# Ledger of designs, part 52: designed miniproteins, single chains, continued (4)

Each design is a single chain, and the fold is of that chain. pLDDT is the mean over its residues in the fold that is shown.

## One batch from the design tools (miniprotein)

Design m13895
Fold by ESMFold2-Fast:
Structure m13895 (fold): chain A 80 residues (1-80)
Amino acid sequence: MEERRARAKELEEEAKKAEEEGDYKKAAELYEEAARAIEDDPEEKARLLYKAAEAAKKAGDEERAKELLERADEARRRAL
């Protein structure tokens, strides 16, 4: 899982850069891709999905933000 975790970290760093640029739609997509790279760590996946949801909300996509929040909550429940 080392390669998947490294990829998720790279995607998260790219998402942070997109946020700094004000491209919240791109940031949400990159955080969601990072979460997809993490299959065996529900806690980390939930964290990334929460970041994606926040970015989607800032992009004005309330429906996508809601879907991402639901996925984050599900991943967090699986971590317990």
Scores: mean pLDDT 81

Design m13896
Fold by ESMFold2-Fast:
Parts: C-alpha cells; sequence; structure tokens
Structure m13896 (fold): chain A 64 residues (1-64)
C-alpha cells in the first residue's frame, strides 16, 4: 500500500468512526461510500475525482 493510499484509507476510517460514535448511521454510510470512491479514483489515476472525494469527506468530518 502506498503512503497516499494509507492516508486516504485513514481519513475515511476516521470520518466513519466519528459518525458511528455520534450514532449517525447515514453519515457513517456516506463516509464509507466516499472513502471507497476516493480509493477507486486513486486506483484509476483520477486525481480530480480523488480531490473531490477527499473534499467531501473533509466537509462531512467538519459537520460531525
Amino acid sequence: MTPLQEAVRRLGQTVESRALEQGDLEAAEEARRLGQEALRHLEQGDMDGLVESVRQLSELLGRL
């Protein structure tokens, strides 16, 4: 696993964990989806898609 893949995975897990800690199952599912999309974009070399997915994860984290 590359350092970037590890960082993306950790961000997704952090947001999901925080949502679950707050009992927000919908936010946890959204975090899981966004984390999977970010990793998919990274695998495909789609840096624009990766940046957008990471931005959405960061916004979700900020609302939790």
Scores: mean pLDDT 84

Design m13897
Fold by ESMFold2-Fast:
Structure m13897 (fold): chain A 94 residues (1-94)
Amino acid sequence: LKEKLEKLDKEIEENKDNPLVKGIFLLERGNLYFEMEEYEKAIEDYKKAIEYFEKAGDNYLKAVALENLAKVYEKMGKLEEAEKARKKAEELKK
């Protein structure tokens, strides 16, 4: 897990000028933090991924990041925040 995080940290930094690619690596690092139960770090990376997917105009990946954000909020017992994230994801799929 640590070796994967170090690689993702580097990829995120090196791809600063490509919002789609940076968003994908942020989403992947957020997923690893979620698996490690580092929920606050996962939330931060998912929120950044959402911003980069918004800049890239990729509604599908933005919806995926919002769904993953909802899952981490549910694990933390933040049910209102989870529901808001899910509703935003559903709006992007329609």
Scores: mean pLDDT 85

Design m13898
Fold by ESMFold2-Fast:
Structure m13898 (fold): chain A 85 residues (1-85)
Amino acid sequence: MEKKLIELLESFARKLNELLPDLPVDKRMEIYRDLMRALREAFEQGLTKEQVLERVREILEKYGIPKEKIDELVAHLQAELDRLE
C-alpha cells in the first residue's frame, strides 16, 4: 500500500512540475502534503477511483490551480491509478 502511494505521489509531483513550473516551492509542498493525506485516507477507507479523483480536484481548486491544469493532473492520476489496479 505505502509503495503504491509513494509511486502515485512521485508521478503526480513530476506532472505538477511539468504543468506548473512557476508554482512556488512552499505551495507545491502544501499541495503534496494534502494529496498524500487524501490518498492515504482514501486507500484506508476503500474509496473508489472516482472518489479519490474528486478529492484531488478539490485540493487543487483550494490552491487556485486553473481548471485546465486540474483536468490534466486528474487525467494523469486516473491513468496511474488504472495502471496500479
Scores: mean pLDDT 80

Design m13899
Fold by ESMFold2-Fast:
Structure m13899 (fold): chain A 73 residues (1-73)
Amino acid sequence: MLEEAKAIIDRIAEEDPEFGAKVYETAARYLESQGKLKEAAEFYRRAADYYRIAGNTEKAEQLEKKADELEKK
């Protein structure tokens, strides 16, 4: 279940925000490949939040833009 997956990734991200962001980004790409665009957008936004916490604002902005594009479909 996606909700349980988020809980696990959030736990990882509390210790390593950049690694947690990468896990969310990987999961988002998988969801996008399955046509689950709304779920993919949510995971991209969560990845962006953790990239910001890690200090990677460029990557965060890129993923927020990606999420916005997916939500328009």
Scores: mean pLDDT 82

Design m13900
Fold by ESMFold2-Fast:
Order: C-alpha cells, then sequence, then structure tokens
Structure m13900 (fold): chain A 83 residues (1-83)
C-alpha cells in the first residue's frame, strides 16, 4: 500500500540522516537512494493527501544524497541524487 511504502521511505530517510551525521557518506547516499525509490513507488499508488507526502519524502531523499555528495565527492552519492 501507499502508506506502507511511505513508512519505509521515512525509515530509510532516518537511516540516511544517521549515516550523514556519522560521516559515512556512501551509506547515507545508499539509504537516501532507497528512500527515493520507495517514495517514487508510493507515488504510483498514492491518492489524495498521500501524494504530497510521497513527493516530500522523495525531495528530502534527493537532498540527503546531494548533501552526501557535497561532503564526500563520492560517485555513489552523485548517482543517488541524480537517479
Amino acid sequence: SAEELIERARELILKAQKYLKQGDYDKAAEYARKAKEYAMEALKVAEGDLVPRAVGLAIEAIGLAYEAYLKSGSEVAREAFES
């Protein structure tokens, strides 16, 4: 369901934030990429007020991947925010 996909995206965003704080930019980027994937999947099945929630999570995930890239220069992080 859209709600389950949104919750998984949120959990992955929290993990990405944790690894960013820890300085593990490759893990932060991978969790951010997975969060974006779940948020985008939620958008395919989301209705009503769940649509802006899924969009917001996708944008947040992209931002976390971009921050990881800016701090590391990692190609993994670059791919995460560009994909």
Scores: mean pLDDT 83

Design m13901
Fold by ESMFold2-Fast:
Structure m13901 (fold): chain A 85 residues (1-85)
Amino acid sequence: SAAEARAKLEEKFAEIDALLAEARAARDAGDVARLRELAARIRALIKEIADFAFSSPEISEEERSAILARLQAVNAELAALEAEA
């Protein structure tokens, strides 16, 4: 259902938010190896969300646009965190 699809997407975005918090902590600690591991995991989740959103008929075009904007923001934050490391 559309509600189940939205719940799954929000669950995956919550996973990204948790990993981003860990990535910020790794950057603050100067743990470049940990930051790289977390960045790879976040990028894998970005791909999973994009693949799910674009293959799911329950997700509207407006929702896909919003999801893409959120994923672009996550990619921008990861690039900034890696630049500071």
Scores: mean pLDDT 86

Design m13902
Fold by ESMFold2-Fast:
Structure m13902 (fold): chain A 67 residues (1-67)
Amino acid sequence: SALQDAALAAGAAAGGVSPEQLRTAARALRAALAAGLSNEEALRAAGEAAGVSPEQVRRALVAAHGA
C-alpha cells in the first residue's frame, strides 16, 4: 500500500539505511521474534541480515511504525 511504502521510506531515511535494507531487516526481525528471541537479540539478527547496526534498525523501525 502507499502508506506502507511511505512509512518504509521514512523509516529507512531515519535509520540511515536503504528501503531494501529495512525490508531485509524487518523480515529477519519478524523471523527472530517468531523463533522466541528477545527484542535485543532480534534487532541484532536483523542488523546482521541487512549489514547495518542494531541501532540503525531500531531507529528505522520506530520511524516507519510512527508514520
Scores: mean pLDDT 81

Design m13903
Fold by ESMFold2-Fast:
Structure m13903 (fold): chain A 94 residues (1-94)
Amino acid sequence: DDLNKGMQAFKEKDYEKAIEYFEKAGEEGDAVAYYNLGLAYLALKDYEKAIEAFEKALEIEPKFAEAWRNLGKAYEALGKYEEAKKYFKKAEEL
């Protein structure tokens, strides 16, 4: 399926192909696919798109601690330390 194809592309560091498959799987309602989409954008240093992808994962699964943690990392990479701190705290409380 598209999630597994995306994960294989991600392991091979084919981030463009991984993004394509994860976007499709996420549109079908897979929170893990949107989370992995965020990880692919982090690898590409596209922090704004990483944030968007992690937020989509959290709309589906609000208790996804790893998505809150990586949302914090993306905000920290943008120099938005107060937002990063709030999201790290959410991850720790789950």
Scores: mean pLDDT 90

Design m13904
Fold by ESMFold2-Fast:
Structure m13904 (fold): chain A 91 residues (1-91)
Amino acid sequence: ARELAEEAIRLAEEALRLAREAVRLAGESGDRRGLSLGIAAALIASGALFLAERALRTGDERLAREALRDAEQALRLAREALRRAREALER
């Protein structure tokens, strides 16, 4: 239970880091879709972090699994947003 919550925190923090970079680069390139994906990733990651921290405090394994799934989804979106923003700058 704790290990799942701790993993979710790590993935959510990574997703937030990548999402912030994606938003910065998308702003520089004018890529509105990359910006939207980066913002969506940041929101999902923030929610995952909140659930993971609650799971860590309560020992709720269900919340830990939900947080992990949300963190993994946020990380996928953040990576896609960053890829798109980088491609837009290379144009």
Scores: mean pLDDT 85

Design m13905
Fold by ESMFold2-Fast:
Structure m13905 (fold): chain A 83 residues (1-83)
Amino acid sequence: MDAGLTSVPASVLVGEEATITWEPGDHPATVTVRDEAGNVVATATNQSSLTVTPTKAGTYTVTLTDASDPPLVQTGTLEVLAR
């Protein structure tokens, strides 16, 4: 069974929690959240959820990568709105 993103909020305000969820698969999966500048703001390996409290507005990228061959890569976006 392949891992897959199940929930990524479309938008969140700066300073509010965004919870990202995914279904774990037969291979280890890593979910990484990057800000608009490409900085890693959160990561989780071998989990099924990750909570992020963004400190800056911008378009954040959520990437799920598993350890299969070839690796599964799934991408989502989170819009962080200024308060």
Scores: mean pLDDT 78

Design m13906
Fold by ESMFold2-Fast:
Structure m13906 (fold): chain A 81 residues (1-81)
Amino acid sequence: PLLQDLINLFSKVEIYISKGDFEKAKQLVKDFLEKYGLTDIYDELMKLLEEFKNAPTLEERIEVFEKMFQLIIDKLKEKRK
């Protein structure tokens, strides 16, 4: 299911970025976008992922996660119209 996959994606991305494994975090995002046919937002989402990696506080990381989540949801809604 989409919501479960999205929650799992963000959880794993946070873990890999915390470990310094940014390449694996990028691969997880790419795989998710390919699975749901959202590759057209890949570049924008990669920019947000870099912002997340560079966010020095939990508060700023939450704000970036919110932006990433909103981008994915908006694109999914557009695709269903």
Scores: mean pLDDT 81

Design m13907
Fold by ESMFold2-Fast:
Structure m13907 (fold): chain A 87 residues (1-87)
Amino acid sequence: SAIEYARANHPSKREAVLALLESTDLTPLERLAREARILLEEARAAGREEAVEEAERLAREAEEALRAGRIEEAERLLREAIAVLRA
């Protein structure tokens, strides 16, 4: 399971929480977060510091929205982060 995977690989507490929530119909949101993470790592490797900083800010706002139960807002912010990283 996603929870067992998170524990076995000693991920950040955030990754463990996302894996837990994935079991409760948050799969589309988790998929967007995963895509944003991959693009963020690629942007760092390419030296796109400004895009990385903006995407990290948007991802942080998405996490805050998710904690507040604003799932649609979190999804919008993650899509915005992805758009920044693809520009």
Scores: mean pLDDT 73

Design m13908
Fold by ESMFold2-Fast:
Structure m13908 (fold): chain A 74 residues (1-74)
Amino acid sequence: MKANKEDIELAEEEVRRARETGQPAGAEVKFSDGSTLGISVLPVTPETREEAERSYREAEKKIEDAKKQNEDFL
């Protein structure tokens, strides 16, 4: 099961932009089996700062796991 490389690159760019701007972001990564992985990042506000930071880490983890799957698949 391979993740779409272009989707991974777009997701990485969206998360990077969200970190730089504090704006929310979202992306989807499609897999070769037709499934999709949703990635979402919360906006940074004084009330949501910790949740936003967690959402960045979770998004980065999902992206990394998808990249790892591609590297491990022959």
Scores: mean pLDDT 77

Design m13909
Fold by ESMFold2-Fast:
Structure m13909 (fold): chain A 75 residues (1-75)
Amino acid sequence: SHFEEGLRLFEEGRLEEAVREFEKAIRENPDYAEAHYWLGLVLEALGQRVAALNAYAEALKLDPNYERARELFAR
């Protein structure tokens, strides 16, 4: 999936390519809170703080399950 490809690219340090894959995952499922969280993390790593905060805000609005969010932020 685009989400899984985004994760692999992030681990390889291919941050701009990871952004594109997470954006594709979000395009297919706009309610995919986990994809919004990972998009935020990659944008933060790229130094795009405002874009990262917007992605995190969307994830927080969509995901009432704080357990997954907590696990992602604990890494």
Scores: mean pLDDT 79

Design m13910
Fold by ESMFold2-Fast:
Structure m13910 (fold): chain A 72 residues (1-72)
Amino acid sequence: MAEFDKEKTLRANVAKLIEMAKKGAPQEEIVKQLKETFEKLGVDEETKRRIVNYLLEKGVISEEQAEEILKE
């Protein structure tokens, strides 16, 4: 099913971003990659909010960056 493949790809990309953050990648690059992933996969606003909140809880992004991503 197309939704299953999209969810699998999204989970893989989110996991990769968390790994990048743990390795000390700049937060700007993480935000950019996350925005590109959401755009390419056509992620809905509720799913974006869920993922952004998860990354915020993990300390991968700041509250300011979370607000920026959810605005655009």
Scores: mean pLDDT 77

Design m13911
Fold by ESMFold2-Fast:
Structure m13911 (fold): chain A 58 residues (1-58)
Amino acid sequence: MEEEKEKKEKEYRLELYKKLEGADEETIIKLAKEAVEKGFLDEESKKIIYEQIERYKK
């Protein structure tokens, strides 16, 4: 993989994990929506994020 793609991917992952660490429902939703809007997150990844929202909501 190319360094340019790897840098962006790692930055998103790092930001994603950091937001999830102190994640409230609103934060998780915003994160998932933003990643999808940027076209970086696929439906499979989005499904995982939404599942976590469900877990924290309960």
Scores: mean pLDDT 65

Design m13912
Fold by ESMFold2-Fast:
Structure m13912 (fold): chain A 74 residues (1-74)
Amino acid sequence: SDEEIARAIELMREIARLVEAGDLRAASDLVRQFVAETDDERLRALAIAAYNDLLLGTPAEEVIARFEANLRAL
């Protein structure tokens, strides 16, 4: 749903902010919470992939744009 997509994007923006701030524990905790609350295997895989890209230093804007595009393609 649009509400689920919007919530997932907002969460990924928060994760990106925490990674950029160096708060890797808080970022990891949010990812784990999202994965635990999500029954959609594809959505879990997309969130993990986006998190890994952020950890590798991919620009947050690029990661979030790709994440949104992939979510809308589900």
Scores: mean pLDDT 85

Design m13913
Fold by ESMFold2-Fast:
Parts: C-alpha cells; structure tokens; sequence
Structure m13913 (fold): chain A 86 residues (1-86)
C-alpha cells in the first residue's frame, strides 16, 4: 500500500509536468485534461493514506476536499483560456 501511494504520487507528478509543458505550448485543452488526471491520482493516493492512518482521516479528508476544489478551479480557468483561442 505504501508502494501504491508512492506510485500514484509519481504518476500525478509526471502528469503535472506534462500539463505544464502543454500550458507552455498554449494547448490549454490538453493542460486541463492532464491536470485533471494528475489531481485524480493525487486524491486516490490521499484516500489510500487515510485508510492506512485512520487517526489522520479527518485531516486527509479535508486535504482531499481542498485538492478537489483547486483542481476543479484550475481546469475551469484553463477551459476559459481555450475558449479565448477558439
């Protein structure tokens, strides 16, 4: 399970790096898609961690909620930038 959490976080980081490259290329649609996938993997890692550390469950659930809100806001912002280019 610790290995699974680490793998999910590594995959999330790789997707974030790809999203940054897409953003720099002004491909906001691809950046939004990759960032959403990165957020989903990071959230899954936090959920697994909450199962392993039940004493930190409330703290990790709040972190998941904040990450979900941040990911949604960023994806919506990138979608608006894409509309400006269309």
Amino acid sequence: MEEEIKKLLEEAKKLEEEAIAAYDAKDYATAAKLLKEAGEKAIEALRLKAEMEPEKREELEEEIKRLEELTKGTVEMLAEKEKELA
Scores: mean pLDDT 80

Design m13914
Fold by ESMFold2-Fast:
Structure m13914 (fold): chain A 64 residues (1-64)
Amino acid sequence: GPMIEEALKRIEELDREAVRAYILGDTETARRHLEEALRLAESLDDPELKEIAKRYRRGLASLE
């Protein structure tokens, strides 16, 4: 539905911003964007978003 589509679009934007920040050496900004993306992915009950949330949880653990 529209809410899931909007969430996926925002997650894609946050992911691009996180990757850019990481490449520039701004690990704090990258982490913040990934945390926001994870929060968004966990805010809706959808199988695709649940899989995305698992990937972001693993990514954040790797940055610590």
Scores: mean pLDDT 82

Design m13915
Fold by ESMFold2-Fast:
Structure m13915 (fold): chain A 74 residues (1-74)
Amino acid sequence: PPRPSREELIEQAKAQLEADLKARGIDVKSIEVLDVREIQLSPTRRLVIVTFKVTLKDGTVVERTYALEVELPP
């Protein structure tokens, strides 16, 4: 299968965050991407770190960070 793009990894992280919040019964007003950082762990491994800003219905703002590891073919 083709290597996931940065955009696809961000969308996966966002979908997981939305699913987690809904499973907890948390009402969300908006979810925004604040930061995306990539770290090369080895010649074939990369870590993508996505930080989200979650605004709740009551106006509370919280940050959530997701880390995804991607393996690249040699």
Scores: mean pLDDT 77

Design m13916
Fold by ESMFold2-Fast:
Formats: structure tokens, C-alpha cells, sequence
Structure m13916 (fold): chain A 89 residues (1-89)
């Protein structure tokens, strides 16, 4: 059904927006670190690895929380959709 696929796409779009913002924040922190003359190349590489791991972990956590909220709890968007379906029925 097209409606089920559209719901998955909307969740994917929200997750992509979140990941995009998170990536921009991580890139900003990395640029600030590269601009800091007190940091060595090894320290910058370690920071980069840590930021990548954190980004991945937060992305998985956010996706998991979004899916759980959709399945077990109702988001504002799901409540609005249920109201529209109830009005049509």
C-alpha cells in the first residue's frame, strides 16, 4: 500500500534531517579542533574517530526511538493521521 510506504518515507526524512544537523555539528567541532594549534594531528584523528562513533550511535538511538514512538506511542503526526482517518470513516 502506498500510504504505508509514505509513512516510512516521512520517518526517513525526519531521521535524515536529524542526522544532517548532527553531522553539521560534528563537522563544526572538527573544524574548530583543526584550527586549534595546541592539538596534534593524532589528537585530531582521535577526535574525528570519536565523533564518527558518536554520530553513528546517536543516529541508531534516534532511529530506534522514532520507531518505538511510532509503534508503542503516538506522535503528533500519528494523532493527526488517526483523526483524519476517523473523520473519513
Amino acid sequence: MAEEKKEKEEISKENKEYLKKLKEEMEKKLEEAKADPSLSEEEIRKLERELVLRLTAEALRHIGLQEEARIYGLSKEEVEKLREESKKA
Scores: mean pLDDT 61

Design m13917
Fold by ESMFold2-Fast:
Structure m13917 (fold): chain A 74 residues (1-74)
Amino acid sequence: MEGEKLIREKKYEEAAKAFEEEIKKNPNDAESYANLGRVLAELKKYEEAIKYYQKAIELDPNDTGSKSLLKGLL
């Protein structure tokens, strides 16, 4: 996945763009929202990261990873 590769390379701005495009193509993909939240947190955009983690949890209530990361930002 292109976005995951960009995260590993620490290209967080490009990773955010990649996940935004994935959400545009698949607006109910909880994983893309979770990944965008993670990238935004790395960019220190914590308010935006919280919103995307909340959306990921709304789409997949069993996403324990996003729940743990959201708790870390609160």
Scores: mean pLDDT 77

Design m13918
Fold by ESMFold2-Fast:
Structure m13918 (fold): chain A 57 residues (1-57)
Amino acid sequence: EKQKLQQQIQKVEKDIAWLREQLARETDPELREALRRGIAELEKKLAELRRKLEEVS
């Protein structure tokens, strides 16, 4: 449903913002790489959710 997709999009956007803040503060190279991968996966999920929202609009 459109409402649930909008809620999921907001959640993912918030999670991306939080991970970006963690990445900005992180100095460990291995953890920075893990955070970058996490952000990339969430951005991919965000794109998929936005596509689904367009399909139901």
Scores: mean pLDDT 84

Design m13919
Fold by ESMFold2-Fast:
Structure m13919 (fold): chain A 96 residues (1-96)
Amino acid sequence: MKEKAQKLIEEGKKALDNGDYERAVKLFEEAIKLDPNNAEAYTLLGVAYLKLGDYEKAIEYFEKALSIDPNNEKARLILAEAYYKLGDDEKAEEAF
């Protein structure tokens, strides 16, 4: 199961690189169904939603990634970016 999840994550990363953010969302959601504790998949799903302009969903998935891996600096930094884009400067500062 984890090997299939990792393949979906790699395909999703390619979709992100190509600007196909809706496809990336679908691929990362399928990866999460196969491996629900995969912090990387939640982080990448958050990135995909951030690129789509859905900052509230991006925050939700970055917080989920941090609940699985609290030391995930990438998720924390991108969470700060999402809060800045929502205009929540106080929460953006706290994420650093």
Scores: mean pLDDT 79

Design m13920
Fold by ESMFold2-Fast:
Structure m13920 (fold): chain A 61 residues (1-61)
Amino acid sequence: MPSLQELADELARAMAERAPDEEIRRILEQIQKLVPQVDPDAILALPREVRQRLGLAELAS
């Protein structure tokens, strides 16, 4: 089982790599098991919208 620090690092990597929402959700669900205050739905709503928008902007550049 990954530590909280390892899961946080995986989350940062997945977000930077614009991983699919399914991968990010899996990481967030594992973090929530260690830290119940983490809301995967709230976090996924923002990173999903922001990642898609930023990805398109970078490609347009």
Scores: mean pLDDT 62

Design m13921
Fold by ESMFold2-Fast:
Order: structure tokens, then C-alpha cells, then sequence
Structure m13921 (fold): chain A 80 residues (1-80)
């Protein structure tokens, strides 16, 4: 069906942004564990940007949820 094809195309176009955001989020967690909070915050900001873009430009709500989760992690690091 045409609607399912359009949804699949949007997910495929958003997929590189989501994958890159996930990789940056994982690296940020590794830097946090090492005590490198400045680098962890930079990577989290970039991951949030990519997830937000995937949600806003391609309508992937799960990416918006990932951005919200990354924002909470960032806020917790900022309190340290």
C-alpha cells in the first residue's frame, strides 16, 4: 500500500541519523564511565540533534523518545 511504502521510505531516510545518534550515545556513556564529562556532553548534544532531526524531518517518534532519554542522561552528567 502507498502509505506503508511512504512510511518505509521515511524510516530508511532517517535510519542513518538514528544509527549515528545511537553510536554517539554509546560513546558518550563510555566517556562518562572514564570521567571525561566534557567529551560525553559533546557527544550527547550531537546525538540529541540527530534524533530530534529524525523525528522532526522524517516523523519517527521513537527517535524523539531517544532524544528525550539522551537529554535526561545529559542533565544527570551536568549535575556532577
Amino acid sequence: MKLLEEMKRNEERASPLIKEGMELFRKAQEYEEQGDYEEALKLLEEAIRLFTRADEEYGVPTAGLAAAVASVVKKNIEKK
Scores: mean pLDDT 79

Design m13922
Fold by ESMFold2-Fast:
Structure m13922 (fold): chain A 87 residues (1-87)
Amino acid sequence: SLSPQLIVRKEGESVTFIQTTDKAVSSVKWFKDGVEIRESDRIKIEQLSPTVFTLTIENLKPEDSGTYSAEADGKTSANSFLRVVPR
């Protein structure tokens, strides 16, 4: 699950955030700097099991740096911090 941590990646790498829930939930929303994340060609949101959800960002850019969180059943996770270092 998301926890207060700093994740450092280089530009062009990928990152996967994992959120687990104690009970099966219908969906998880992902947020960057308080703004809901939408899927795109490089951003994938997946459900691996009834209680395990992932956010994967490929081909990281410096602008992907920020505060990440997840929401399930109206409850928001702890914030995780991503820093993307330019190559």
Scores: mean pLDDT 84

Design m13923
Fold by ESMFold2-Fast:
Structure m13923 (fold): chain A 60 residues (1-60)
Amino acid sequence: KEEAERLVKEAISALTNGDYDKAIELAKKALEVDPNNKLAKGILRAAYDHKGKLEEAGKI
């Protein structure tokens, strides 16, 4: 849906700016709207990995 796509775009922007906490929040919101959104799952995994949360990244 358009809402999930917008949240994913904002999450990507946060991720590229090094704001991993914001990227996690936005990606989680995207998954609340669209639980099967592969991009949002990828962003969550990347953000958790950058924060050293490998176990959490592996769950996604």
Scores: mean pLDDT 76

Design m13924
Fold by ESMFold2-Fast:
Structure m13924 (fold): chain A 72 residues (1-72)
Amino acid sequence: MPPVTAEEFLEALRRAKEGIKQAEAAGLISPEEAERLLKELDEIEAAIRAGAPVEEALERLRELDARLQRAL
C-alpha cells in the first residue's frame, strides 16, 4: 500500500471516531465498547501529533478495526 501522510491519517481517525459514535447510537456496540475504542483512537491521534510514525499508528488502527469487527 502507498504511504499515508499524517494529515490523511488524522482525517481517517476523525471518520473512524464518527463511525464508532454512529455504531453506538444504532445499538451495534455497547457504550462501554464505544468509549474504549474512542479512547484508543484519541491515544493514536495524540501519538501522531507528538511525531510518532504513521506506519505504527496505522498498525494500531488495523488492530482496533479487527477488534471492532469481532464486537459487531
Scores: mean pLDDT 76

Design m13925
Fold by ESMFold2-Fast:
Structure m13925 (fold): chain A 94 residues (1-94)
Amino acid sequence: SLEEERRKLAEEISALLTKAFVAYRNKDYEAADKYFDEAISLAERHGVEEAVKLIKEAKKLMDEARNSTDPKEQERLLLEAALKFTEAVKLVRE
């Protein structure tokens, strides 16, 4: 069913985004980018355009966090990115 497909897709995207965040925390930015790109590609293949937009916005915030020298700004950007990823997963589930 479409509901079963959405659930499986949300689980796969959530797993990829979790792997990306773990890689980012370990400063393995190449692995993080790979997992983000896989999540974006998966959402695009399934036509979840709003989730794609949120994941891309979150990736941009994470890139901005990498380039920030202000710890408070880094924390703010990373939190905002995490919230956008959470919203993207919820949209896929709905």
Scores: mean pLDDT 84

Design m13926
Fold by ESMFold2-Fast:
Structure m13926 (fold): chain A 74 residues (1-74)
Amino acid sequence: SLDEAIQKADELFEEGKKLLEEGKPQEAIKKFEEAIKLYQFVLKYGGPARREELQKKLEELKKGLEEAKKLLAE
């Protein structure tokens, strides 16, 4: 279901944040990218009621992904 996809994406996002805290940016990037794909899937099929929340989550994920990429580049 779409709700299950959101829950999985939320879990991946939290895992990615923990990996960044552990100094594992490469692993964090993988988790953030997986979460982004799931949120984008839900946005495509989920309709307007979920759109605002999912767009905010995607924006947070993009910031996390950019930070992880900066750490990996060092």
Scores: mean pLDDT 83

Design m13927
Fold by ESMFold2-Fast:
Formats: C-alpha cells, sequence, structure tokens
Structure m13927 (fold): chain A 65 residues (1-65)
C-alpha cells in the first residue's frame, strides 16, 4: 500500500500523471486508511499540473473535484 503511494508520487514528479493516479487508486484499494494521505498528494499533484485537460482527466480517474 505505502509503496504504491510513494510510486504514485514518483510518477507525478516525472510528469506521468495517469500512472501516478493509477498508483494512488491502488494504494487506496489496498489500504483505505491512506485516504487522507492520497488526497493530500493528489491535490499537490493537481496543483503542479498546468494543463487543464490533463488535470480534469486525473481528477476524473480519482473521482475528486
Amino acid sequence: ALAHLNLGTVYAALGKYDEAAKEYVRALELDPSLSTEVDRRATAMLLRVQDPATREKIANALKVP
């Protein structure tokens, strides 16, 4: 679970936002108690995404606004 959370953050740093979102979802599937940390990291990732289309795609994949 935590490894997927960290891998998601690494993908986000590399600009691989689809892969980052998938890893965050996987972390939540394995450990729902990570929801606060996933929300925090997903929000930070979305703030770094300057392309509105990419941001919307990621938000939809994570089912967050």
Scores: mean pLDDT 72

Design m13928
Fold by ESMFold2-Fast:
Structure m13928 (fold): chain A 55 residues (1-55)
Amino acid sequence: MTPKELGERLAKLILEGKEDEATALGQQAMDDGYSVEEVEEAVRYAFELIEKKLS
């Protein structure tokens, strides 16, 4: 899974109101070997997708 794919999944969960599941997905990605930088990239991409959807 790429940081972009992680970001897309995070954005979907947040938009669906599943914040606890989004947090768990981010935590699981780090446990699965994602670096802090890769998770930060995914989170930034997720917020860009959310902002674009709401604008």
Scores: mean pLDDT 80

Design m13929
Fold by ESMFold2-Fast:
Structure m13929 (fold): chain A 55 residues (1-55)
Amino acid sequence: SMEEEITRELMVETARKYEELKKQGEKDGVSLIEITQKLNEEGARLRAELLKKAA
């Protein structure tokens, strides 16, 4: 179903974003706490955008 495809896409995008933010944080000397906060914010934003696009 389209809902399953959207869920898989969200999982893939979240994993990719995590890797990107982790690498960027390591490069910029950002703390693990700041990286985690950014991940939570980005994850919430991506989920909201995908839900709006799916509607």
Scores: mean pLDDT 72

Design m13930
Fold by ESMFold2-Fast:
Structure m13930 (fold): chain A 58 residues (1-58)
Amino acid sequence: HMEKVEEIKKKGEEEAERYQALADASKLPTTQRVARAMADYVKKKAEEEVKKILEESK
């Protein structure tokens, strides 16, 4: 089950990085801001999910 935690962490980081890349590639300030917010949101969501699993699993 520890591997599951690592997978969730990696997935969250990959998604966040993808949103950051989207923000960097975008020429529109609005799109950049939204993509950045999404990256932060995905990171936080992954952290929350990891915490829940860690509490259930050792």
Scores: mean pLDDT 77

Design m13931
Fold by ESMFold2-Fast:
Structure m13931 (fold): chain A 59 residues (1-59)
Amino acid sequence: MDEELDLVAEGSRRIGEALNRGDLERAEEEQRRLAERTGDPELAESILRQGRAAYERRR
């Protein structure tokens, strides 16, 4: 029923984990994977962009 929401939640978590490690290449790979699985590259790009902004605010 909510398969897309589950994919978005999993993808967002994986992108966030990669960004928390400072692994931008991995975060971009997880973004591409999320785009492929959801069929929504704009959504996946938005999630990565938001995660990067949050990461860059950390000192």
Scores: mean pLDDT 77

